# Designed miniproteins, single chains, continued (2), part 84

Each design is a single chain, and the fold is of that chain. pLDDT is the mean over its residues in the fold that is shown.

## One batch from the design tools (miniprotein)

Design m6908
Fold by ESMFold2-Fast:
Structure m6908 (fold): chain A 69 residues (1-69)
Amino acid sequence: SMEEIRKLFEEVRKELAEWLRKEYGIEVPEDATVGELMALAGEAAIKEGRNETPLDLARRVGELMEKLK
């Protein structure tokens, strides 16, 4: 259902926020959306010169959503 998908999406959002804090040491707003987290990831990757892109996170989210089919 959409409600279950929304709850999974919220859980993934929290996981992305925690991952960003751990990997880049970014202070992430507690209510940041997935889109905002992706923007932060891109900014951090540019700042650190990493070859890592927000597309990596988008792909992970997409894979999780696909598994809900």
Scores: mean pLDDT 69

Design m6909
Fold by ESMFold2-Fast:
Structure m6909 (fold): chain A 83 residues (1-83)
Amino acid sequence: SPVEKVKKLLEKEFKRINEILDRYASLYPEYKDDFEKIKKKMEEAIKLAGQDEASVNEGLKLYEEAMKEFDKLLKKVIADRKA
């Protein structure tokens, strides 16, 4: 089903991103809680996208928001390191 296909694709991408999140949380323990919050939001988005066809778009939007928060946090971490 399209729902299962989307869920599997997001789970595969999340596995890669999760490894990056864990690495950054270890390197920058001061941001650990921020990375964990993004991780939980991504997990909830994947769960929502995999629930039913009506929830797929909502889950995808939530995942996109979490990815934007991740990008913003990474830019902040890099900026703080250079300062």
Scores: mean pLDDT 81

Design m6910
Fold by ESMFold2-Fast:
Order: sequence, then C-alpha cells, then structure tokens
Structure m6910 (fold): chain A 65 residues (1-65)
Amino acid sequence: YVTIASIGPIDKDLLLKLAGVQEADHEIQVDSYEEIAELAKQVEASELILSENGAVIISPKPLEL
C-alpha cells in the first residue's frame, strides 16, 4: 500500500516517481513529521521517503482512516 502524507503543498508526481510507484492508495494531510513517523509505525512501513513538505509511506498494511 502507498500513502502520501503532506504537511503543506507537495509535488505528488515527483514524490511518486521518487518512490517508484504510479499512484497512492491514500492521501492525508498531517501537521508534522512526527505524525508521519507514527503512521509509518502503525502500518509497519517497509519504506519511508521524506520530502520538504511530506512523505511517501510504502507498507504491507493499509492505512485505517
């Protein structure tokens, strides 16, 4: 599963290319990188790609909203 977590404005196309994926399964707005880290732990992320305003989380479990 692929989740895009954003703190502010992001270039989604660039993030997806950096992660090597075509699209995200989920997109969420968060307030901090600390929240991104907590989400990554929750979904047992195999990969976390950080950017200036957000991240791509790649995980074996889906994000439960």
Scores: mean pLDDT 80

Design m6911
Fold by ESMFold2-Fast:
Structure m6911 (fold): chain A 91 residues (1-91)
Amino acid sequence: SELIEKAKELAEEAKKLAREAGSKITERAAELVIEAAELIEEGKFLEAEIQLGLAKIELGVARMIESDNPLVKKAVELLEEAIKLLEEALK
């Protein structure tokens, strides 16, 4: 699915930005989104939904504690877009 491939691209970009920012929580959120995309490709939809739920929690924390960092803000934006694409792929 082009949606899954695009979501993986966005999550990998977000992971790089999170690493540059030193944001371990945003980096973990990116890993969870990448893992969710791979689970969807394997047909493991329930496990993918669980990983997306965990990623949303991590992103919520990153927004609250690290939103002043522009790299974290951009990484969170990319991961929110990636999650939306993966949720569309699950329909």
Scores: mean pLDDT 88

Design m6912
Fold by ESMFold2-Fast:
Structure m6912 (fold): chain A 92 residues (1-92)
Amino acid sequence: LPSLEELLEAFRAKVEALKADKSASLEQVRDAVVAELRRALATLAARGASREEVQRALQAFAALVEDLMDARKWSEEQRNALYADFQAVLSA
């Protein structure tokens, strides 16, 4: 299993790729981000990550996703849809 730092780097790399992909639709970007979040959380759980490590990772993921939404110039409505997706993943 990847280390916490490797996991954060992998998530960052995915977000940077999505920022660069001018052909990706809003739906494709949203689905890709949600899938990556689910994968990251599953990896953290499989590692037996502490609550502190999980919180650190979530804060880093949130910052990267905010940057992605800003770079793609998403509307408030589009951002709120992704935030709802994130809350659903975190409450599962």
Scores: mean pLDDT 82

Design m6913
Fold by ESMFold2-Fast:
Structure m6913 (fold): chain A 61 residues (1-61)
Amino acid sequence: SMVEAIADGVVAAAKRWGITTEEELETLLEMVGKLLLSSGVPEAQVRAAIELARRRLREEL
């Protein structure tokens, strides 16, 4: 799904960029959310993808 694809991309990017702190994670998620909204992705899908990515990243820190 689009939500899963976005979440997978965000998780992969966070790991590649070495994001390990909660502060860095939340900054990334805020920036990605704004970018997706400005790109015309519906708010509900953006929110679902960000919540999924946040959950996955917090499981791994």
Scores: mean pLDDT 81

Design m6914
Fold by ESMFold2-Fast:
Structure m6914 (fold): chain A 62 residues (1-62)
Amino acid sequence: DDEIAKKISEETGISVETAKKAIEIVKENSHLSPVEQAEKISEETGISVETALKAIRVYKAL
């Protein structure tokens, strides 16, 4: 969702577009651990695994 992606962008410093992609990857890979989801986000978007983990934490806290 656009509002959720904006909140993730504000909290992590990544773009709204990257945040939307991160949300998509988390939803498509719900069977994976948060670390494995973060690794996929890092691979597909080019952000660090640490930043991807922060994005996942922000998303799940909303």
Scores: mean pLDDT 83

Design m6915
Fold by ESMFold2-Fast:
Structure m6915 (fold): chain A 86 residues (1-86)
Amino acid sequence: PSEEELELDIAEAFVLMAYGIAKIDIERGVPEKEAREYVAKISVKTAKELGRPDVAKAIEKTAEENKDLPLDEFVDAILKAIREVF
């Protein structure tokens, strides 16, 4: 795989991992707003660690524009934003 394919795979994997944790947290009584903020935070941090400020900015913008969506729809929006920049 190309470096770009590897970076995309890593970015998506961390979003899905954060999403899994966020779903468990909601089932345990964490507010959905905090769960969304956690997914956004981990996704942005991962993009920055990958040296992709363009991806990080797209995630931040998408998270702000979709802050009131249910977690499943919020995560779908984040994943679409990541894929669109790659």
Scores: mean pLDDT 86

Design m6916
Fold by ESMFold2-Fast:
Structure m6916 (fold): chain A 78 residues (1-78)
Amino acid sequence: SERNRIRSLLRHAILYFDKDGDGTLSEEELEELVEAINNRELPFLTDEEIEQLIKYLDKDGDGKVSKEEAREAIEELT
């Protein structure tokens, strides 16, 4: 399902930005994740996968992910 696919992509992104390895993103790491998604700078994902993440997380339809949208999705899916 799309939800399971997005969950997998999001888990992979969390693992990449979780620099201290505690399984949780700090406020700073979450900001880095959001910036990387919005700039399409996730080297472990394809452009298509990044656009699927943006589409799923972007609840207001502006083509960008906010830090709050990312936090809510992480809490819901992981």
Scores: mean pLDDT 76

Design m6917
Fold by ESMFold2-Fast:
Structure m6917 (fold): chain A 74 residues (1-74)
Amino acid sequence: DLDEKIREVIDALLQGDLERAKKLLKEMRDTYNLSPTEISSKVREVLLKTYPGIVAHLISEVVRDLYLEILKEE
């Protein structure tokens, strides 16, 4: 489930586990073939249910940047 993987990425980032977050994003790339904009939008939607808008936006931008890095590496 895409939503579950998004929550796992958010959890990894909040715990400071960047390597786990990157591993999960690689799995999402391979399974769902999402664009950076698509992953950012879905992360923001999940976060907005729990967090203030500015926090949701900032975390979604961090996820987008990590996803872009992954796409450039492999």
Scores: mean pLDDT 82

Design m6918
Fold by ESMFold2-Fast:
Structure m6918 (fold): chain A 83 residues (1-83)
Amino acid sequence: MLTEEQVQQVLEDLREIIANKDKLPFISERAAEGFRLALEALERRDEELFERALELLREEFGEDAEPLIAALEAAYEYVLSHE
């Protein structure tokens, strides 16, 4: 499980990716939407949005998405467990 600091870092990293998507040459519009939905799902604790975000990220990055998805799933489990 991620620590609270690691979960906050994931949220901050997602916000930076979304804010700087035009400066990141490896981030497509689909990937940016996936990151946006992941952030929104984590902030709103919305499981359906979270599942949609993971599907978009898997479609964009394929098997290279799995470490990112694992980190996002751990952050989501943390958010659900602490309220």
Scores: mean pLDDT 76

Design m6919
Fold by ESMFold2-Fast:
Structure m6919 (fold): chain A 55 residues (1-55)
Amino acid sequence: LDESREGMSLEDAVREAAVELLTKLNASKEVIDKIASLKDPADILNATFEEVEKL
């Protein structure tokens, strides 16, 4: 995405999806809070993928 109009909402959408996925997988509150505090969509995706692999 170059300068997508979605840039501002994409972060929230990715964050919500990641938190929902981790919650469904019964990840710890600490892990969920860590992911929820991230701002960059790429960082959220990478961290979520890494935590899912640990589960």
Scores: mean pLDDT 73

Design m6920
Fold by ESMFold2-Fast:
Structure m6920 (fold): chain A 81 residues (1-81)
Amino acid sequence: EVEIKVEETEDGYKVTATLRPGEPSRTETYEFEAPRPLSKEDAVALAKGIVETLRDDPRVVRVTVEASKDGKVKVTIEYAD
């Protein structure tokens, strides 16, 4: 079961999708500019899409999508060994 938490911040939206329990030992971060600022629903859809591609990797603990009001998007993938 994947737990999805959505937080609205002053700077935009933070969506955290937890795939499994675990203490992260490694983190990968990807940053890009969206052609327009993502809505809350867009940020949730992006997080779910990433989760679907990573669901079968037993090392993936959590995916976090931070969508800023200025159009910046930061995706963080946390891994546990």
Scores: mean pLDDT 82

Design m6921
Fold by ESMFold2-Fast:
Structure m6921 (fold): chain A 95 residues (1-95)
Amino acid sequence: SSFQEELKKIVEAFEKAVKELLEKYPNAPEELKKLMEEAIKDLRKLAEDPNATAEDAINLLEKHREKVRSLGNSPVARQVETYLMLALHEVKKLL
C-alpha cells in the first residue's frame, strides 16, 4: 500500500539520523543505544507488516519516546527524542 511505502521512508530517515548521531557520539549511554536498536528493530518490523496502520506507528513511536524520556537528561537523549517526535509528526500526516 502507499502507506507502507511512506512508512518505510519515515523509518529509513529515522534510522539514518540515529545511526549518524551515535557515530558522532560513540560514548553515548549504552541504555540509550540499546533503546535505539530496539526502536529501529520495532519500526522496521512494523514497516514490513502489511496490516500495520498509522495508529500502530504512532503508538510505537510514543512508546519509544517515553522510554527515552525515562533515561534522564543528556544532550544525545534529547536529540533522539527530537528524531522520534519528527518521525511521529510525519506519520500523523498519513492519518
Scores: mean pLDDT 87

Design m6922
Fold by ESMFold2-Fast:
Structure m6922 (fold): chain A 100 residues (1-100)
Amino acid sequence: DPAEREQRLNELLSRLIETMERYFNGEISREETIERLEEILEELKELEADPNVIRAVEKLIELIRNNESEEIINAVLFSALNGEDPDERIKRLREAIENK
């Protein structure tokens, strides 16, 4: 059912936002955040979500694992929510930071 699939995708994106908000607020550990994101990623793959959304969540896990800045992590989160290429978003943000 396309409507049920869309509802599940929206619920996963809501869980992604909630997980990231808890991470930024210091409510959950880096390790717990990665575990929750890996669960969301698996469900997104099972639902055949947009490849850009899948790549953005994979990139979020990598950036969090590497203790990257909240600014870059937030930019990739925004890419996940908008179906944008996370690598292009990161590139633009890094260039903007380097020029400050």
Scores: mean pLDDT 80

Design m6923
Fold by ESMFold2-Fast:
Structure m6923 (fold): chain A 68 residues (1-68)
Amino acid sequence: MVSEADGAALVDLVNAHPARDLTALLDVDGDGVIDEADLAALDERMRAAGYPALSPAMRALLLAELGP
């Protein structure tokens, strides 16, 4: 199940950045496509920032909403 901590961490990131910046943040490989590699890089950056890792269900939601 998606943890509430995963959602809270994403909400904090969105609140720290304008809505359009979330798409840019997810496109971490810079090719204009949001895929699982982008989400893996985001997960690594979230961990480095002290946030919990993204759950598989949260990744699925992000891919469905913003996906390739």
Scores: mean pLDDT 58

Design m6924
Fold by ESMFold2-Fast:
Structure m6924 (fold): chain A 76 residues (1-76)
Amino acid sequence: KKKLEEYEKQLKKVEEEHKRILSTIDADYARAKEEIDKWSVPKEVAEQIIEDTYVAFKLIAEAIYKLDVERIKKKL
């Protein structure tokens, strides 16, 4: 069944890209937290910016992943 094989192949690619994006976001978040004391703003403000940015990027990554999965499912 050709459609099932194509679906699985496309889904794996989307899953791999999503994992790559999440790993990059997690790495950038960890790096930003380590560098917080280097910021010329109050620590509480820097922490809030870092947290808000992390949440925003995670939401964007999840939205992109869901759209890609829906696009693949509609082909089935």
Scores: mean pLDDT 80

Design m6925
Fold by ESMFold2-Fast:
Structure m6925 (fold): chain A 85 residues (1-85)
Amino acid sequence: VEEKIEKAKEELVKESPDPRVADAIAALLEGAKEKGLEVGIEEARRQREELEELAARSTDPELAALARQTAEAAEKLVKALEEAK
């Protein structure tokens, strides 16, 4: 399980062009390793929803773009963690 989480972390971080997005995904994966897959999936889903809302409401185009990119990465993380169950 932890080995699958580590592999998912490497792939998601490598695919992210923005280091801030990579850092956010790494933090969610670390939480999944410490608290377990079910909690990690729940936290990733919650962050995705919050980031989608931030992107929709933000008047700052850079912040909106960063939030959308991080939400997309969090959605991919949710799928990776669900497959690791």
Scores: mean pLDDT 73

Design m6926
Fold by ESMFold2-Fast:
Structure m6926 (fold): chain A 95 residues (1-95)
Amino acid sequence: SHMKEEYRRRAEEALREAERAIEETKRLIEELKKAEEEGAPKSEIQRLIQRLIGAVLRALGHALEARLYAEKAGDEELIERAERLEEELNELVKK
């Protein structure tokens, strides 16, 4: 149906946004580790932590949106992709 195709498109768009936010999260984790290792000022560490929290929240939001639309579309592949992104994000935030 037209509705299922629209939900599929929205799920795919949300997946792309989630993937971008996860990549930003990975980059910020590496930047934070480097800054801590190099003894960066506390203010810089705090700024990186705030940016990291923002990226994690964006990634989670988009991954959840992707799963909801994938479920509405009945697209098992998109559901599995969204679940894998949620799992990847959870592993990133566990340390």
Scores: mean pLDDT 89

Design m6927
Fold by ESMFold2-Fast:
Structure m6927 (fold): chain A 63 residues (1-63)
Amino acid sequence: ERERLLREGDRLRRLAEGLEQAVKTLQKAMDETGLVSQEQVDSARRMAERARRRAEELYERAR
């Protein structure tokens, strides 16, 4: 069970890293094209923060 929590935490941490990279790409697309809205950038940022927070909670529970 502890190993499962750590593995799930690792997956969410990787997801958060990917989402943070996507946020940077979306910000650049917004600045360059205007086709991406501020709301879409903010939504992606909130998803990244939520995933990172969830990963930390799983790591804490694994202790």
Scores: mean pLDDT 82

Design m6928
Fold by ESMFold2-Fast:
Structure m6928 (fold): chain A 80 residues (1-80)
Amino acid sequence: SEADEKIAEFEKKAKEFKRYLDEHPDVSEQEIQSRIDELKKLATEAVKAAEEDPERVKRIQKIYDETLKYADEVLEKRRA
């Protein structure tokens, strides 16, 4: 389904982003922000595709929130 495809793409990109942060500890804040902006666009598209299924929307939001928290922790650690 369209929802399945959009959710799968978002989940794939979220995993790739976390892996990228782990593999590139010296990545710039600008590059991190650019990737966050891309992930936000994918999350928005996935939510729209799944909007009639509240449980799927909750899963997308949870993955998005957890991924952003991970990025924030990476940024805070680098500022210390």
Scores: mean pLDDT 83

Design m6929
Fold by ESMFold2-Fast:
Formats: sequence, C-alpha cells, structure tokens
Structure m6929 (fold): chain A 72 residues (1-72)
Amino acid sequence: MLVIEGDAPASDPAVRRAALLLAELTGRPAYILARLSPEQLAFVRAEDGELTVIEDREAALEALRRARAEAA
C-alpha cells in the first residue's frame, strides 16, 4: 500500500490527483493522510503487509511531474 503523508489535506485536488498518479505508476492503491497516528500506521501495516509513506509532499509532486514527463 502506498501512502502520501504530510500537511496537505486529503480534499486538495492536486494532492488527490498525485495519489491517483502514484497508484497508476506503482500499481498499488495510494492513500492521502494529513496525519496518521503510530497505532493507525501499525494497524494498516499489519493488515496490508507493506506500507510506503511519502512524508514530503513537494518531493512527491516533483517526482510525479518528472515521471510523467519521462512517460510522455
């Protein structure tokens, strides 16, 4: 499972679009979490196995922009 964690709200259209692009690129569901407690992280990890968290929204968006440009 792929997660975008940061100060960006899940309702932000740009952040939601980035999650969709990450899901397309990785073939895994992407979740946007403004904040997740350690207990919630542990629970999700135990249920789904592996959890990838992207802490830096700007870095994530830049990586997606680069990947998109290279895919074109």
Scores: mean pLDDT 53

Design m6930
Fold by ESMFold2-Fast:
Structure m6930 (fold): chain A 98 residues (1-98)
Amino acid sequence: KTLTEQIDNAINDIISNDPELAKIIYDVYQDFIEDNNLSGGDETVRNLFKYSIYYVYLKKTNKAVDLNEFYEEAKKEDPSLNYNLFQQLIEKIEKKLS
């Protein structure tokens, strides 16, 4: 099963089973795109959000992978994925969850 298929299935599960987490991630993402002058209509920016949701979900369910390993797998599916932006978004989400 590809990472993209795993993410799409996981996002639907996360929204249904943990709407609080989904809302927190969405709110952080909206602030993040405004702070970095990004467009939410950009496919690269939407993919950044999807990968961030999935990573945080894996971490919360104790199925977390190392951030660098996750990024390398995600980059195979989306070569435009920016590590620095991804790391910054994850850090903001984790701080909000603390």
Scores: mean pLDDT 74

Design m6931
Fold by ESMFold2-Fast:
Structure m6931 (fold): chain A 108 residues (1-108)
Amino acid sequence: SVDATIAAIRAENRKLTAELIALGDKAGISDEQKIQIEQMVWMLTSETVEAVRLVADGRISKEEAISKLRQSIDDFVDYISYYAGLPKAEVQKLADDYLARVEAILDA
């Protein structure tokens, strides 16, 4: 069901937030930088949920949704690395792992 898919996506987004905050704690980032992480993951969550709904409604293909989400992930990685001061390679790995799990959820 769409509701089960959205719930699974939200669980993956909560996991991504926790993993990024854990990286931030190791890097000694400020509380303001942690707020930036939370805001950016919230925006990515909103875009991902919208993409799921558009696919379910037949408005876009799964392939188009994944393509758009890849672009959002690239922008997300650049933003988090620059503004939150996190290592780009580590953020990229977490974001790529997140995208792979989202693709798997959409395939189920």
Scores: mean pLDDT 85

Design m6932
Fold by ESMFold2-Fast:
Structure m6932 (fold): chain A 94 residues (1-94)
Amino acid sequence: MKEEIEKLRKELEEKVAEVEKFLGENSDTSTEELLEKVYELGILAGKAYFIDPSLLKITEPLLERLKRVSPPEVLEAYEKGFKEGLEEAEKEKK
């Protein structure tokens, strides 16, 4: 529903900003913390895709940045989260 889309958009924007800030400020912080944040981003993106695929435009620039500067495990964390988020959204929609 429309209100769910707006709530999810806000959560997605906040998580993207969190990950972008983490990447900009943390040059020496553990990969494990980045993996956790990106996995959470993936879950939100998966839910967003199920409801409104256009919401993925919010994550696209960050995902391209992660492909350029991060190890493959970071993208795997995003993909795992995305799949789980998508499956959860499918179950919640009845």
Scores: mean pLDDT 76

Design m6933
Fold by ESMFold2-Fast:
Structure m6933 (fold): chain A 85 residues (1-85)
Amino acid sequence: TMEKIVKLLAEIAKLVADHLKDDPALAQEMSLLIVQTLDDLINSKTTADRLEHIDQLEKEIKKTIKDESVLNRILALLDEIKKLI
């Protein structure tokens, strides 16, 4: 289960990095946020805490990724993570 979450977060990180390839500072900031989200999920004790961390990541991604196609792909991956926690 955690292995699947790590793979899904890694896929999100690749999509974000590819989309932001012309903005390396923002790509770095988003990559650090995704890594922090993984750390928060590993250290969370309840499903409610894990969902809160995923919801915060989703909120920041929605602010940053304005391309509907890329955003919808990332949101689908976040929904798969929510099913695993």
Scores: mean pLDDT 88

Design m6934
Fold by ESMFold2-Fast:
Structure m6934 (fold): chain A 89 residues (1-89)
Amino acid sequence: MAEAERRLEEIERLVAEGDKQTDPAEAMNLAWQVVALAEEFAREANVEEQRRLLERLRELREKATNPYVKIGLEASIRLLESRIEQLER
């Protein structure tokens, strides 16, 4: 739980930094870092933790203003949805 919360905080921080970027390359770099952290979390987390991350990522996508950050969040959401679906079947 503590590790999961720390990873969620890190993802949220990266999204906030990405939204502040005026350089598309920097925004994309931060977006890919979010994807990488979501992938790492999905490999280690149980289904409940993965659903919590998915909900958090959806909230962050709604609040994000930078289009590159939104792309990274959407990729992370799709990855997590697929992982949860596989675990529930």
Scores: mean pLDDT 79

Design m6935
Fold by ESMFold2-Fast:
Structure m6935 (fold): chain A 80 residues (1-80)
Amino acid sequence: EFDREVNLALALIAASITIHYTEDEELKKEIRELVDRVIAAVDAGNYPEAAKALREMADLAEKHGLTSTAGALRNIADSL
């Protein structure tokens, strides 16, 4: 099983893949803002806030049809 740091890296990779493959500039902006929230929360040692931001990112991804990405982000959030 991966530790928190590895799980967070995987979440950021999933977010980066989502940004790369979407043409939706609104979705790109919202995901970037959520990625910034995850990074800030981790830097502060606030893993509950990082998990919350990852779940918000998952909900946003699912709303835009990215169901597999949403599932991966929720699994990572639940592992924190």
Scores: mean pLDDT 75

Design m6936
Fold by ESMFold2-Fast:
Structure m6936 (fold): chain A 86 residues (1-86)
Amino acid sequence: SAREEESRLLLEVMSETAGAVLTRAKINISGASKEDLERYIEELEEAIRAIDRLLSVTTDPQLRDQLRSEKRTFEEELKEAKEKLE
């Protein structure tokens, strides 16, 4: 059902966003290797994609607002990480 798909996508968002947050907590960006930054960028891009998938199916206004806020935070971190890689 649509609700079951939404629940599955929510779990995917939770898993991918938790992974990115944990990696962020472990990285001292100024001391991170190029390989660590590249992995972090990939994790952030996957978290953003997971959020976009859930946003495409959810109609809950509160959840949509929370997802949009989370996406903005990860997009800002993605930009910073890419700037540090260069």
Scores: mean pLDDT 81

Design m6937
Fold by ESMFold2-Fast:
Structure m6937 (fold): chain A 71 residues (1-71)
Amino acid sequence: RDRVLAELERLKSTLSPEVQKIVDEALDAIERGDEKKFLKYLSKLVEALSDQPELLQRVVELFRELSELAR
C-alpha cells in the first residue's frame, strides 16, 4: 500500500492541480468502496489524460492495486 501510494504521489506531482484533484477524488472513492463515485472520477481522469495514454494506464494500474488492497 505505502509503495503504491508513494508512486501515485510522484505521478501526481507531474499533473496539473485540476487533474490532481480528480485523482484524489478517485482515491477517496476507492477507500470508501464507492464504485459509482470511482467510475465518475475515472471517466473524468480518462478525458483529462487522453493525450497521455501511458500515464493514464499507469494511474489506472495503481488504482487497481489499491482497490485490491482495500478488500
Scores: mean pLDDT 77

Design m6938
Fold by ESMFold2-Fast:
Structure m6938 (fold): chain A 122 residues (1-122)
Amino acid sequence: GPLLSDEEIERALRRFRERMRRYYEEFSGDPAEFLARVAATIPGITAQWLQDLLELLKKAGVEDFEALLEKILRGRADELPEELKALFPFFELLIEEYGVEPLVDALAAVAAIYKKEKGLPL
C-alpha cells in the first residue's frame, strides 16, 4: 500500500499516546469486556481480532508498542516479529479502507491492557 508521510506518522503516534492514556484510565481489569466495547467503536475490527492481537503481542514479547506502530506505518514489515509479519497485509488493508485511526486505536487498547496488567506506568 502507499506509505504515509512523516507528518501523518507523527499525528498517528500522537493519537496512539493520547488513546493509550485514555484506555489505560478506562480499563477496569476485564480484558474481554473492555475489548468488546473498544471494538464496537473501531471500524473493520472485531473483539475476537483484538483479543487475538493481544495474545500474539504477548507471545512475540512486544514491550514497545509505539515503536511497533511506527514500524507498521513506515512499511517495515521485515522488522516485525515473525508472529506479526503474517498480519501485515491486514494492517495495510485496514489503513487503505479506513485510514490509520483504526489500527492506532486497536494497538492503543491492547497496549493499555498490557501495561495495566503488568502494573507498568505509561
Scores: mean pLDDT 85

Design m6939
Fold by ESMFold2-Fast:
Structure m6939 (fold): chain A 91 residues (1-91)
Amino acid sequence: SEAAKNEKIRKEAYEEAKPAADAALEAGLAALNYDKAQLEELKKLLEEQIEEAKKLIEEAKKNKDYKLAGKLEAALDMLEKALAWLKEQLK
């Protein structure tokens, strides 16, 4: 079916983008040297970027751009991992 083919394109794009997104996360976290106030500001920015990424994914799906949707989902997972790490630092 077309739906199954579109889902495959989306998942393949996600899997192709994931290594670069994971590497960017690791490099970003290793370079991070902020105080608590700066980390709290970064948390707010990450939360805003996550909401924007979710909107862009839904728009990509509406436009039947499943390759873009998959790439954006990899970026969203990276942002959510960054936010989870940052929430642990702020405990």
Scores: mean pLDDT 83

Design m6940
Fold by ESMFold2-Fast:
Order: sequence, then structure tokens, then C-alpha cells
Structure m6940 (fold): chain A 93 residues (1-93)
Amino acid sequence: MKEEIIREVLEKISEELSKLGNAHLEAMLEQWKKAQESEEDFKKFARELYKLMLILGLEEEVIERFAEAVGMSEEEREEIEKEVEEVKRKAAE
């Protein structure tokens, strides 16, 4: 379950970034592999991935399934959402 949603998220992020000319799925899969070597690295990877999903505007269902699968708290999600709003605000100037 967890591995399936992470792969789905990486594929969706790759698709969105490919529209911008920047994405490479293989590089993201390698980052996921490395992140699984420690719990701390995995939490950091999951947080960055969640942030990127929000920036790219992935489907709400996919975002929710990912957050549940990686055990992300409501507080962590709120902090990342605030970071994304700040990034969007700076980009809009």
C-alpha cells in the first residue's frame, strides 16, 4: 500500500514537471531508495514530496492517500501548507 502510493505520486510529479521540461522519474525513484535507508531521511523525503505535490496541484485524493500512507500528522501538513503558500506568494510577485 505505502510503496504503491509513493510510486503513483512520483509518476504524477514526473508528469507535471515534464510539462515544465524538468522531470526525471528515475532520479526521483533513486531518491526514494536512498530515503528508505533511515527513518529520518524517509520523513524528510516524505515532507519534501508532500510540499511538491501541493505546489504542483495534484489531486486531493492522491494527496490525502499519500499523507495517510506515510503517517503525516495534521500539524506537519499545516506547516507544509503554510510553506507552500509563502512560495506561491513570492512566485506571484
Scores: mean pLDDT 74

Design m6941
Fold by ESMFold2-Fast:
Structure m6941 (fold): chain A 94 residues (1-94)
Amino acid sequence: SMSEELLELAERIAAQIRAALAERTLEGIFEAEVLLALLRALAGIAKSMGLEETARKIEELARELEAEILATAEALLPTLDAAEQARLRLILGL
């Protein structure tokens, strides 16, 4: 079903986000943020198709991953110089 296909795609995107975060780099956080935007777009597509439960599940997954991105960024912060910290804030929309 379309619901199953969208959820499988969401799980693949989530796995890619976690792999990017596991690198513990600015580039990894940037990739994770781009993929998070894609995951949220997928939830929007599900909602537009009337798949409200599928959209809700993808939105919940996106919230969990946003928290993981922020936790990874916070852990990286003391390892970065001032210019890298400024880039990190920009990537996070802060």
Scores: mean pLDDT 91

Design m6942
Fold by ESMFold2-Fast:
Structure m6942 (fold): chain A 72 residues (1-72)
Amino acid sequence: KEEIKKLIEEINELQRKGYEATRAGDEATVQEYAEKLLELHEWMKEHREEVIEYLTEEYGIERSGVEEMING
């Protein structure tokens, strides 16, 4: 579960930075972070069941919310 924890932290950071870059009009940075997020989402899709279980247990996130996060 260490890898999943680090992955979630990385996703949250990339989403935050991507959002700020979008507001700043930095399209190049937005594109870079979007591509990284897609790669992470692809990994989560392969580990869907494990990711859902982890986030539900540790953060109390509803299954639908986790599924949306995995699907992008």
Scores: mean pLDDT 73

